# Designed miniproteins, single chains, continued (5): the designs that were tried, part 27

Each design is a single chain, and the fold is of that chain. pLDDT is the mean over its residues in the fold that is shown.

## One batch from the design tools (miniprotein)

Design m16908
Fold by ESMFold2-Fast:
Structure m16908 (fold): chain A 100 residues (1-100)
Amino acid sequence: DIDLSEEELKAALRIGAERTLKAAELALKAAGKDVDFEKLSREERKEILQTVAKASEELADEIIEAYELEEGKLTPEQEEAVKNLPAQIEKNEAKIKAAL
């Protein structure tokens, strides 16, 4: 059994957070809304991430699909982080606040 260290878990959450924000940007663009996440402040990105984390599993699946169609295949580490992101945010909200 391989347990992720706290540092590795934080790194995976950061990667997952960045990929979820990128997927959200792509999904919003596909819906006719143009949002440049690179121009957002850290606080604004965190607020959007928290909003996305509270979304249904359906929205998470839509975001992942949009990312895969536009950016290509994620690494196995990034795929795991993105798929588990809503559960990890809910479970580790305080750790995510420290990581972002």
Scores: mean pLDDT 51

Design m16909
Fold by ESMFold2-Fast:
Structure m16909 (fold): chain A 98 residues (1-98)
Amino acid sequence: MKPKITITPASQTVPVGSSATVTVTLEGEGEYLVRVIVKDAKTGKIVASSLPKRVKAGETVTFTLPLTEAGTYQVIAKAYDAETGKLVAEDSATITVT
């Protein structure tokens, strides 16, 4: 079965000085390595990333994102097959910092 990854919430707005939190839900079989990447939505430049976490299918993982500058950001969650290391699923969410 093709694995699926979902970020919740799909969109949020937070004040400058607040942390943004996203929850990643993983569907599939076995274990995956899951990481998040944060991009500036205007430039596509990566401004933050997490280390990969090993996550079992059916589990959720929560990431708290330190966004200190006002702007619009794209959060991309990536799931890699733990056996092959290949990217198998991704999802994206938007965070606006005002």
Scores: mean pLDDT 80

Design m16910
Fold by ESMFold2-Fast:
Structure m16910 (fold): chain A 62 residues (1-62)
Amino acid sequence: SEAELIARAREVARGLIENASREELEEAIRFLREQVAKSTDPAVIAAHEEAIKLLEEALKKL
């Protein structure tokens, strides 16, 4: 379900925020934006956009 995909995206984003460098977070955001652009599945798009949002908020606090 979309909710389950979003929940998993949040967990993955949390792991990246805890373990990755600023440069790695910026690279992850670029990768996820490319995946959103190429995706046709609304649930997958929503999950990727949730991850992007969390990663961008983490970068603002660094």
Scores: mean pLDDT 85

Design m16911
Fold by ESMFold2-Fast:
Structure m16911 (fold): chain A 66 residues (1-66)
Amino acid sequence: MRLPAESLELTPLREVGDFVEVAARDLATGAEGRGLLDKRTGSLLVGYDDGSTAQALLSAEQAAAL
């Protein structure tokens, strides 16, 4: 599922090279999970605790804020 980045609450956990591991929460559903952000492209892939997945694209400003 593709989501707008503003629908997710993202908390940076650690940087791994060009990637940022994040904790993610869906603001509409309250679902929590872990994600990996590619800092070069802004691509974010999230796996939720219920086994569902989501994809988002962050702007350069949103990615830099993490």
Scores: mean pLDDT 76

Design m16912
Fold by ESMFold2-Fast:
Parts: sequence; structure tokens; C-alpha cells
Structure m16912 (fold): chain A 131 residues (1-131)
Amino acid sequence: MAAEEEERKKKEEELEKKIKEKLLKFIEEVLYKHPDAWPMRLPPDTKVLPDFLKIVPNPVSLDQILEAVKSGEIKTIDEFRELVEQMFDNYLKYFDEGSYVRIAALDLREIADKELEKLKKEEEELKKKLE
């Protein structure tokens, strides 16, 4: 039992480390690099958008998602997906139809959803290798 618990913890730690590396690469190469990421890379400018925090009291930017992954607050692809979707929902709640920001958010969300499905398949393969 003790040896089995140590092996399980070691496999869980190895999986978490590999997932963290994949999430950091995803943020940098899929999200930050994408041209449609421009409104979401940094927190909203409240001088330009004074009512933003009234509509969206807990805004999430790509910079904040990156810090959450680096700190280990986000450990799984599902937790990461939830935070990314929260970011998109925040911008879609504030910006109206026909806004360039809304168009950019919808376009990036479509790309993110497709790439996250690939990442989930990679997680499944990784779990099989560590069994």
C-alpha cells in the first residue's frame, strides 16, 4: 500500500508537470500569438471603459490566465478551459454585436475550442503512458 501510494503520487506529479508545460505553450503559441487576442492580452483599460467593472466585476485577461498557470492555481486542462471561457464570456457581455472586440473574441474562442480538444486528446495519451 505505501509503495503504491508513492508510485501514484509520482505519476500524478509527472502528469501535472507535463500538463503545466502544455498549458504554458498553449497560452503563448495559440492565444497570445493570435492577432484576435489583442483585446484580451491585458486587463481592460478602465479609463477608456469606465463601466467595464460594473458589467464584469471579475474580469479575466490572458495575462492573468498565464499567471494562474505559472503559480499552479490552474493544474488541469478542464480548469484552464473554464478560465479561458470566463474570459471570452466577460468580453461578450460587455461588447455589443458589431464591435471589433466582440468579433475578435468570437473568432479566438472558435480557435481555442478546437485547440483545447487536441490538448484533451494529448492529456488522455499522457495518462495512458503513465499508468
Scores: mean pLDDT 82

Design m16913
Fold by ESMFold2-Fast:
Structure m16913 (fold): chain A 75 residues (1-75)
Amino acid sequence: MKKVLERLDKAIEKAKYNKRESQYYNLKITKYILEGKFDEAYKIIDEAKQKGLLSDESYEALRNTIKNAEKEKNK
């Protein structure tokens, strides 16, 4: 987990630096899920959806991913 989070942080910084907005949001969503910040993950996907960066299908898939991760952590 720790090494995965470090790789995500570097990828997020690179996406931000290169102004790759869609990639930046995808990496942020993944990081929040891995950190167990599920409320933040839901907020960021809602923001990405509002900006038109997520299709309806991708948005629903990400919501299900967060929901499943949250259930696993709460066991």
Scores: mean pLDDT 76

Design m16914
Fold by ESMFold2-Fast:
Structure m16914 (fold): chain A 55 residues (1-55)
Amino acid sequence: MEILENEVTITSLSAYALGNLKGPKVGEEMGKKAYAEATEEMQRKLEEQAQRERE
């Protein structure tokens, strides 16, 4: 869980930094979107691992 949370944070910060080149609000928007997408991907990966362990 902690390692996955760090991945989400890093992804969010990277998107924020990239967007901030175009403007502070763009960076904030991209950060929020990246955070949501990264969280969804993490949840999917955890479910995939659980499926794998069931075999």
Scores: mean pLDDT 67

Design m16915
Fold by ESMFold2-Fast:
Structure m16915 (fold): chain A 87 residues (1-87)
Amino acid sequence: SVDELFEEVKKKLEELAKTSPHPLIQQLARQALAFLDEDPDKLRAAENVLGAAETIARLASQLNDQDTVEKAKELIELARKLVEELR
């Protein structure tokens, strides 16, 4: 369901914000969480989360952080599903 996808996306963003050793990745995850919670346009919020997740994956790859790359890939998949469900 859409509600389950929202909760899973939030969990993955909270995990990245809490556990990432990279301050920029933590900041991007926190900003994406704020968009998801505060934006009344939930499709726009989901699309912004997808963009943030793709940016996090790219940055983590450049930083050679395989654990964060895998977490970001999971977030990308969940955010894509959320965008599709909201369209």
Scores: mean pLDDT 86

Design m16916
Fold by ESMFold2-Fast:
Structure m16916 (fold): chain A 76 residues (1-76)
Amino acid sequence: LPTEIPEELKDVKPKPLTGEEVQALVDALGAARAIQLAEREVAEHPDSKSALWNLALLYEAAGDLARAAEVRARLA
């Protein structure tokens, strides 16, 4: 997981998560629940770079690197 937030996402909403915060969410809620919440955020704000960033990190934390890569492509 990335250890730091890209500078361009630091002051946007929803708040971009660090890798540590993503792992804490997965530990508290489980990967499936955390991903479900992030997917809802992306559905509500499909062009939000911070929402896409959070979803990509949650897929990486769950070990779904292929879906993480697909979501990261949407950030470009």
Scores: mean pLDDT 74

Design m16917
Fold by ESMFold2-Fast:
Structure m16917 (fold): chain A 74 residues (1-74)
Amino acid sequence: SLHEEILKKQGEVQDLIAELLETRPEKREEILKIVEKADAKLESLGDKLDDPKAQEEAIEILEETKEELLSLLE
């Protein structure tokens, strides 16, 4: 389900954030800015997260966030 995909991707993002904060502490400020931007986008979806279209948008936000975090390794 889309809900399960969101939970999986949230877990992947959270694990990546934890790993990056430990391995790349010099990038902490950049990591936090990426996270804050993602949180703001997800908050904009609000109570609509029960809507499949909003769930698909949340998945896209999480994938974009993951890509931005991975770019910090380059």
Scores: mean pLDDT 80

Design m16918
Fold by ESMFold2-Fast:
Structure m16918 (fold): chain A 94 residues (1-94)
Amino acid sequence: MGAEQSRKDALETGKTTKESLGFIGVGTAAFIGGVLLGAKNGLPTGQLTTMTGLNAVDSVMSGFSNQSLLDAAIEALESEPSLQEAAKRLREYR
């Protein structure tokens, strides 16, 4: 039990599978970038801003199908000093 839980926790944190690490890290960066992009465009906090974040994640999960949305999300992340690593990760995976 303890060993299975530790293994699942390691997979959830993305430390044991490269593919899971890529999608978890990049998906999170895309969501944050999309939310920031929505907020910067003056969208109401909540529904529309969250939808922009989800659309960015969907673009990543679909093999970067919406390049213009992802480019804008990367620029939004790069404008935040604390999110430079997230911006770099999303750019490198794209």
Scores: mean pLDDT 59

Design m16919
Fold by ESMFold2-Fast:
Structure m16919 (fold): chain A 99 residues (1-99)
Amino acid sequence: MSATAVVARARLEALAAEELARLRALGDQKSSGTPEEAVAAVRAAAEAALARLREEGDRMISGTHPEDREEVRRVAEEVLAAFEAEAERLIAQLGARLG
């Protein structure tokens, strides 16, 4: 892996971790409402977070030297996929806990 791809992964993983922490906090805050409202709120927040992560990934790719762009794109795709999987897991756990 290039130094550029290593730095891109570290930055995107750090941002994804912050977004996941916010989703967990929102889920906990919404635990006093209906399960449907809590799940809908966290899902909407997860979609917004994913959009922000995609925008950051796109900025990293566009700012990368052409020879490294494919590697950085693969890194972004992997980090975003991992984020989506973890967000769905958090949403499923919230639904199970409240339902």
Scores: mean pLDDT 84

Design m16920
Fold by ESMFold2-Fast:
Structure m16920 (fold): chain A 69 residues (1-69)
Amino acid sequence: SKDKLKAEIREYIRSLYALGLITADQAAEMEAEIDNSDVAQLEEKLAKLKEQLDAAIKELREKLAALKE
């Protein structure tokens, strides 16, 4: 459903913000765009946010591995 997509996108925006990957202004802009987006636009946004978070997690895992003695 559209509500499920919106909720999932908001969760990814929150995660990216918590990790310092986006600013508060960027997060607010992304949330404003959700309310004006159709289902196809929401699915595209979700896919891009997932890719961005996955890339960041991969880099964090690599950094963490380098810190192990």
Scores: mean pLDDT 81

Design m16921
Fold by ESMFold2-Fast:
Structure m16921 (fold): chain A 64 residues (1-64)
Amino acid sequence: MVELEVTVEPGKLDEVKAAIEALGGEVLEEIDETRLRVRLPDDDAVVVRLATTPGVKSVRVLHE
């Protein structure tokens, strides 16, 4: 599992949370209305898919 910080466009938090769950990930923490701490499967394709999801501005790897 890889732990990420995700920055979300305003108003897109619920859509991005749904996308994370659909990818087999989980939301660990809502830091604020535009930032989430999440865990995803250790798969670069899954991470790339999240990074290209509408409403996602950036993804930062915190630890593997």
Scores: mean pLDDT 80

Design m16922
Fold by ESMFold2-Fast:
Structure m16922 (fold): chain A 85 residues (1-85)
Amino acid sequence: MEEAKKYFEEVAAEIGKLRAELYEALKNGDYKKALEIAKKMRQLYLEAKDYLEEKGSTDEGIWIAVDLMIKNAEEQIKAIEEKLA
C-alpha cells in the first residue's frame, strides 16, 4: 500500500533524527532531554502500531519489529528515569 510505505518512511526518518538527538543528550549527561526524546520515540512506535492495526497489516516482521521497538523504548525510558532519581 502506497500510504503505508509513505507513513513508515516518514516514521523511520523521524526516529533516525530522534535517535541522533537522544545519543547526543545521553553523551552530554542531559538525562532530562534524553527522557523527553525517548518518550517521543515511544509515542511514534505506539502510533505506528495503531496504524498497522487500522490498516489490517498481516506482515509478521513489521509487527514483531514495532512491538520490539516499543519494548526497547520503555526499557530505555526506565533506565533514564533511574539516572534522574
Scores: mean pLDDT 80

Design m16923
Fold by ESMFold2-Fast:
Formats: C-alpha cells, structure tokens, sequence
Structure m16923 (fold): chain A 64 residues (1-64)
C-alpha cells in the first residue's frame, strides 16, 4: 500500500539522518535528509494518522 511505501521510506530516511549525525556529516547534508523525512512523514500523516503516530513512537525508541 502507499502507506507501507511511505513508512518504509521514512524509516530509511530516519536511519540515514542518524548515520549522518554519527559520522559528523555537514549540517547541510543532515538538514537535506531531515527535510525529506519530514515531507514523507507529513504525507503518511495525511494518508494514515494512526500509522504515522505508531511509526513516530517506534523511531523515538530507536533514537534512545
């Protein structure tokens, strides 16, 4: 489904932002990936808010 594709895309982008942060990548690169992640999340929220909330909880645990 489109929601599955958006959720998968957001997970990939979130993982990429974490990797860039860990590698000490330039802020410009971090910000570019973060903006794409936020756009993807906004699309998922519009399509399936409950799934977006569940995904946000999931990635928040991974970031700890």
Amino acid sequence: SEADELAARFRELFAETQALKAAGAPEEEQNAVEREALRTFAELWRLDPARAEALLAEVSQEAR
Scores: mean pLDDT 82

Design m16924
Fold by ESMFold2-Fast:
Structure m16924 (fold): chain A 65 residues (1-65)
Amino acid sequence: MDPKIRRAVELVKSGKLSPEAMIGLAEAIRNDPEWVAAIRSAEELTEIKGIGEEEAKLLYEAMFG
């Protein structure tokens, strides 16, 4: 598994995301893990259904910070 995807999964397991963000992220990883691994900004994470701007920042920091 890509290390960035692994970090995203750990954030989901931590319970810091809303249920909607967790579902949206899980579906994105299942359907297109390469796209998720290639994300370059927090703003791109907001394209995932259920992920808001604050949750996108948390995910981006976890994956790339």
Scores: mean pLDDT 76

Design m16925
Fold by ESMFold2-Fast:
Structure m16925 (fold): chain A 69 residues (1-69)
Amino acid sequence: RAELAQLIAKAVNAGMKGDDEAVEKYLEELRKLGVPEEAIEHLRRAADSAKAGNITEAALHVQRAAELA
């Protein structure tokens, strides 16, 4: 679970930087660790929200993804 939290944080941080390639890399690593697609979709939305500067929306999507993982 700690490793999942670190990958989630890396994906969102990459989103804030606009690094779409890094976001997809971290989402793929999460998928390999057994994170369900519903959680991956919330994390993708979190990265997109972070890229747009909508940190509150990003945090809500991260919370939902963590509940599903």
Scores: mean pLDDT 81

Design m16926
Fold by ESMFold2-Fast:
Structure m16926 (fold): chain A 75 residues (1-75)
Amino acid sequence: SMEKLKKLQEEFQKILDEANKKYDELVRKGDAEIEKATSLEEVQKIAERMKKEIDSINKQFQEKLDELKAKYEKE
């Protein structure tokens, strides 16, 4: 039904907004840390940690999407 599609869209938007908020905060924090870095080695360590955090955000986002799909496909 159209009502189920509307609820799916609203729940999807909430998941997307949460992921975007986490990503924006991570980028802002990482940029500030890079600005304070005094060596290339420090920048590389920050970049590696940032990549792992981005991967974590993407994994959580995908898990929430999979949960949402399962919820609406099972009904």
Scores: mean pLDDT 84

Design m16927
Fold by ESMFold2-Fast:
Structure m16927 (fold): chain A 77 residues (1-77)
Amino acid sequence: EREKLLEELERLAAEVEAELQARRATLPADPEAFAAALSEEEKELLRAQGEAYELVKAGKELEALELMLEKLKELLA
């Protein structure tokens, strides 16, 4: 039960991470230019990603996924 859920969450998180890494590859390396290239929605998403990463490190993968899904729904609404 939990093991299968965690495996699927890790797989989904890896796919999301890959897409985010691809997006980051298009952004400038300079911190100021990087920040200027992000929309406000993207900046909020990155802040939420940082918080989700800390949740994953604490073993709270489900909470991290819920946080990211909530932010994604907020952006799409």
Scores: mean pLDDT 67

Design m16928
Fold by ESMFold2-Fast:
Structure m16928 (fold): chain A 103 residues (1-103)
Amino acid sequence: ADAAREAMQRAAELVEKAAKEGKPFEISVSGTPGGDATITVKADGKEETFTVPNAREVSGSLKADGKNVEKVTVGEAADGSYQLAVIAKDPSGVSGLIRLAAG
């Protein structure tokens, strides 16, 4: 199984739940390309972490109030990286993107 895809899907499920419940959430990805990457999701008073070995692309963080979230998506880019995107309900809201790829 693709560890980056699985980690991104699990993170998306947590932020989608927080958004649906109108709760604040934060997601960040940390690591060095060629080493392990960590996705951290803070939602509903809980912190969950997912580790992806041999990450080749690691970027992004976002923080949002679930009340301002229209949708959360996970997509695969042409380069094989996975993107988690948050779309705000109004033009003054926040949008963000996280990218992750396994090496």
Scores: mean pLDDT 73

Design m16929
Fold by ESMFold2-Fast:
Structure m16929 (fold): chain A 94 residues (1-94)
Amino acid sequence: KKEEIEKLLKEAEELKKLYGSILDLALNSPDAHASPLLIEVYKESLKKAEEAAELFKKALETEDEEESEKLYEEGKKKLEESKNALRDARAAVA
């Protein structure tokens, strides 16, 4: 459904902005408590969010309903992987 794809695209774009902001802050604040491993996790999360956003955009542009559904499911998986990296980052601080 277009409305659902649009909502997830917005979530992916917000996640891209969040991770980009965190990485920018970490790289420009060397005295901040950011480990190289944590930075790498955020970089991977950003890549997954970028991939999800691209898949959702393609799903919205595709006229074929089956192809749109396939792209949507693939995008959902990438978005979930991006969100899971936050949990891994939090566990690494424990």
Scores: mean pLDDT 76

Design m16930
Fold by ESMFold2-Fast:
Structure m16930 (fold): chain A 62 residues (1-62)
Amino acid sequence: LTEEQKEEIIKILKDAGFSEPVAKVAVHELAGASPEETRAALVRAGVSEADADRIAAILAAA
């Protein structure tokens, strides 16, 4: 993940109600995960399907 992609994911997670430290931990856990694994992990953590899909799209563009 690029620094810019990490910042975009953090912003989406913060908009979804997560704190910045929690969002940063989530980004590190998503490093090297597939878009499918990312979507499943985020939904499990309480992120909406729409926000999880947006984050998965950022990772797919990497």
Scores: mean pLDDT 77

Design m16931
Fold by ESMFold2-Fast:
Structure m16931 (fold): chain A 90 residues (1-90)
Amino acid sequence: SELEKLLEELKKLLEKLKDPNISEEEKDKVKAEIAELMLEAINLLREQGKYEKAEELEKLLEEFRNSTDLEEQIKLTEEAIKLLEEAIKE
């Protein structure tokens, strides 16, 4: 499904974000891509009628965009991945 493909992309970006050798420029690009994928996932969840999961992910995206702490951004991405895994099983 489109949601499963999006989940796989998020997992790959999370691993890049966790790479201690990633440059700041590359890190910023990865963060932008994560935010874009979260927004796409919100739209897909709404199309599937999963409004509660979409709203929960929207809150995670807001926190992700407002965070300047890498550890918090990683945690929020991991929480988004778990939420999407749960949504796929529904």
Scores: mean pLDDT 88

Design m16932
Fold by ESMFold2-Fast:
Order: C-alpha cells, then structure tokens, then sequence
Structure m16932 (fold): chain A 70 residues (1-70)
C-alpha cells in the first residue's frame, strides 16, 4: 500500500528530526554542565533519544517490508 510507505517515510522523518534535536540538546547540556549530576542527566537524555530513534526505525522497516511483501 502507498499509505504504508508514506507512513514509514513520515515515521523516519519524525524520528530523525527528534533524534537530531535530542543530540543538539544533549550537546548543549554537556557543554553547560557544571556538576557530575548534570552531565549524567545529559548522557541519560541522549541515551533515551537513541533508544527511541532505534525503535522508530524498526517500526518503519516493518512497514516497508509489508509493502515489499505486496
């Protein structure tokens, strides 16, 4: 279905945009971090963003494979 491919592309774009924003925010937090706690929070934020991005990529791949199966 064209709808599934379009949904996969939208999911990938949104995931990429969110990931890029997470990386940018994390880098700013790391640069401004004055304590070990602040640095740990920034790294945890980045780690969560990476995990979210990976999940969205897997979801998009499933949609693309559904289209290929047709």
Amino acid sequence: KEEKLKEAEKLLKDARDHYNQTVKESNERIKKAKTEEEKKEALRFLSQGLADYARKVIEAKKLIEEVKKE
Scores: mean pLDDT 80

Design m16933
Fold by ESMFold2-Fast:
Structure m16933 (fold): chain A 72 residues (1-72)
Amino acid sequence: AALDPSDAAATGRAVTAALAAAGAPEPGMWGNGAFSYAAAGDVEHATRLLVAGGLAPEEARAAAESMAKALG
């Protein structure tokens, strides 16, 4: 499903839910870290952090780009 890029809170919740579904041990922590990198415009670091949290690379990239759009 497409994330609303104008709603940073909704984007953050969706990313945290995806991390939880992927079995991340601390989904809020991984989501917060990725969100911080995305807010700085660092999509590559946000993507790598989401992959480390358990997301597939393609899903992690899409999530990082959505967060960057919502926060940019």
Scores: mean pLDDT 71

Design m16934
Fold by ESMFold2-Fast:
Structure m16934 (fold): chain A 111 residues (1-111)
Amino acid sequence: KESAVENFLSNLDLSEEVKEILRKALLSLPEVDKDDFILFLSELAVLLRLYAEKFGTESLNDIEALLKLLKEAAEKGYVSFGESEKDRFYLSDVTKKLLPELVKNLEKEAK
C-alpha cells in the first residue's frame, strides 16, 4: 500500500504540502484488494491529469479546488471537462466506493 501511494505521488506535479495531505488521506482508506487499490490510484491519476490539462498544473496545489473536483466526481460517478460525451471520464465501481472515503479523509487532513 505505502509503495503504491509513493509511486502514485511521485508521478504528480504537486507541492510537498499537498503530497503529504494526499499521502495521509490515501493511507487512511479502508483496506481493499491490491488490484482494486491499484485500479483506484490509476483512475485518480487520470482524473488529476485531465484536470491539470484543463485548468493548469497549479490548480492541483489548491487543496480546496482539489476537494471540489473530487467531491463532484464522487457525486456524479464521472468527470467532464467539456460538452461532448468523449470529454467524460467514467469511474469504476471501485473508485465510486473509495473516492467518497478519500474526500472525507482529505477534509480531515486539510482542516
Scores: mean pLDDT 76

Design m16935
Fold by ESMFold2-Fast:
Structure m16935 (fold): chain A 87 residues (1-87)
Amino acid sequence: SILDELEEILARAKEILENLDKLSKEEAIKRLKEVLEQLKRIREENPNPSEEEQKLMDEAERVILSSLRRLAKKYNEDLESVLLEVA
């Protein structure tokens, strides 16, 4: 189901955040880009999400943004620069 797929995306996003300090910058960017692409695909395939689906999408995005902010701080870059690397 879409809920199961969103829960998997959220779990993957959380795993990236937890392991961010152990990943190289290149590997962290690659994994964040992949999970962002998965989230975008789900949103495109489900333009009318339920309240529960929207909540999981928003939480996944929040976790991904937390990783991007932490990565920016770790490498002394602004958030906008890191966002461009995952776009």
Scores: mean pLDDT 86

Design m16936
Fold by ESMFold2-Fast:
Structure m16936 (fold): chain A 52 residues (1-52)
Amino acid sequence: SELEKIEKEGKEDIERVKKMAEKRGWSPEQVEAAIQQLEDDTRQRIEEVKRR
């Protein structure tokens, strides 16, 4: 379903950010901020689809 795809993509983006942050030497605070942004984006997309 569309919701499952959005959730999956969001989860993959978070994992990707975690791996990239480790390679780039990001601070824990930078990682948390980036993850929060992705979680917010995923939530907005889910709400948009549900509203249809």
Scores: mean pLDDT 82

Design m16937
Fold by ESMFold2-Fast:
Structure m16937 (fold): chain A 96 residues (1-96)
Amino acid sequence: MSQEEIERLAEEARKAVEEGKEKAVELARAQKDKVGMAAALSLVAEESDVEQAEWLAEAAREATRKALETGSPTEASASAVNHAGVTANLLIKKRE
């Protein structure tokens, strides 16, 4: 997945977050490239407030989980994007 494609997915994720958690999760489920989507969601989470970061972390976790389950070579890199999703989850603890 190219960096340009990840940035394009990040723009879509940002727009989905404006509409709320449900839209962010649906976007993650609809994308065929789960690894690229997980990376994009983690990138947007770093820019978002704590609540939006929580929604994005959940969506990123779902995307990486599905990528790891299929066992393809591209999905082997999902471990790296999963770390970004975990980092986004840490932002939630600052609000608690």
Scores: mean pLDDT 59

Design m16938
Fold by ESMFold2-Fast:
Structure m16938 (fold): chain A 81 residues (1-81)
Amino acid sequence: PLEELRALVARARELAARLRAALAAGDVEEALRLLLELNALQVEMARLADEAGTPEAEALYREMAALLDAQARALADALAA
């Protein structure tokens, strides 16, 4: 479970970087698609963190949840502008 969680965390970071690039380019459709994909990964990361039951897994999940919340807020701000 922990190694699977680390792999999803790496993928989430890659998708977050792509989402930031899409927002910088004004590509709202791509940003929304990437955010939906990140939300799906967040659900799976939560399951794996719970299954692992370690402080390390919980810390990794909290770090990623914070990153995803920041990306969602950035998209909401861009849409409001």
Scores: mean pLDDT 80

Design m16939
Fold by ESMFold2-Fast:
Structure m16939 (fold): chain A 89 residues (1-89)
Amino acid sequence: RLEEAEKLVQETYEKHLPLILELAEKFGIDKKTAEFNALSLAYGRAIREFRDDPEVVRYLLEKMKEAAIKAGFDKEVVDEEYQRELERL
């Protein structure tokens, strides 16, 4: 289950990253933000696919939170988004 979720994240990220980077450059969005947007999309897809598995979902949300912090987002804002994502499931 967890390995399947990680694979889906990677496949989704690789598929969408080139377009997201192109759009980011066009709209003046920085590369780190664009890369996080692609990761967020990828994690969101995996979370929806594995929504019946709370352990996998929690793991994916934690990984997405860490990626956002690494991308330079404010920890408090990231924590608020993490809670919002839990409610979207």
Scores: mean pLDDT 77

Design m16940
Fold by ESMFold2-Fast:
Structure m16940 (fold): chain A 83 residues (1-83)
Amino acid sequence: DTQIQQMLNNLQVTRDNINYLQQLSDDGSSTTLSRSVVDRLQQLIDQGQRLYDQGDYQQALNLYQRARDLGQRSIQTMNRFLT
């Protein structure tokens, strides 16, 4: 239960980060960096989903955690240029 809740939370945070980065791209303020980060986050989510489907919940959790960390760091970097 706790592990699944943590996995779902990390996935939700990553989805929110993807939406934020996509909004920056759509508003014409997009950089190649924003698109590359979105693509990488999507790849990590897809890979995590495949591991989850295989029953490797620990590895899936690790990938969702990495996706969350990457998204947060990328947003922090971009926010430094916007503020």
Scores: mean pLDDT 74

Design m16941
Fold by ESMFold2-Fast:
Structure m16941 (fold): chain A 106 residues (1-106)
Amino acid sequence: SMEEQRREDAREFLERLPESVAKAKEQMEKAGEPKEHLEALEEAAELALAEDIEKLKKLAYENLETNPMAATAAAQGAVAHLIIQGRFEEAEEFARELEEKIKEIE
């Protein structure tokens, strides 16, 4: 039951992701963010739709320092797909590794 709830929450996240990315992109454009930052955010949404977990993980790592918005979208997309697939340990391990790497970037 708890595992099914996690999968439900992950599916709802992915369903809302295109709209969330569009709103984030609009806010980033108003803030004067570089075009490359907006493109990376769009790529995160496209990879999430394609269910490309490995490319989502790569995009998250590549954008951690320079584009936190794209990194967050990519990471959450990867975690959501892992959860939907019942790969809970892999989702937790990836989230932990990413959090540890973020702390080291300071």
Scores: mean pLDDT 86

Design m16942
Fold by ESMFold2-Fast:
Structure m16942 (fold): chain A 58 residues (1-58)
Amino acid sequence: MADAITIAEQSVTVAAEEHGIPADTADKIINEIVDALKNGDVALASEIASNGLSTTSG
């Protein structure tokens, strides 16, 4: 199923693996993104993803 929620979950999972983000942190980010998307707030979902991923130093 290729809906926005599924794509967001996959994208965060891949990015978390690439950036070495802990599973607990990745799950929190995914849940916050899913909640934002369910409320129709794509901009908030994008901000949560960007902030959560960018705080993990390379």
Scores: mean pLDDT 70

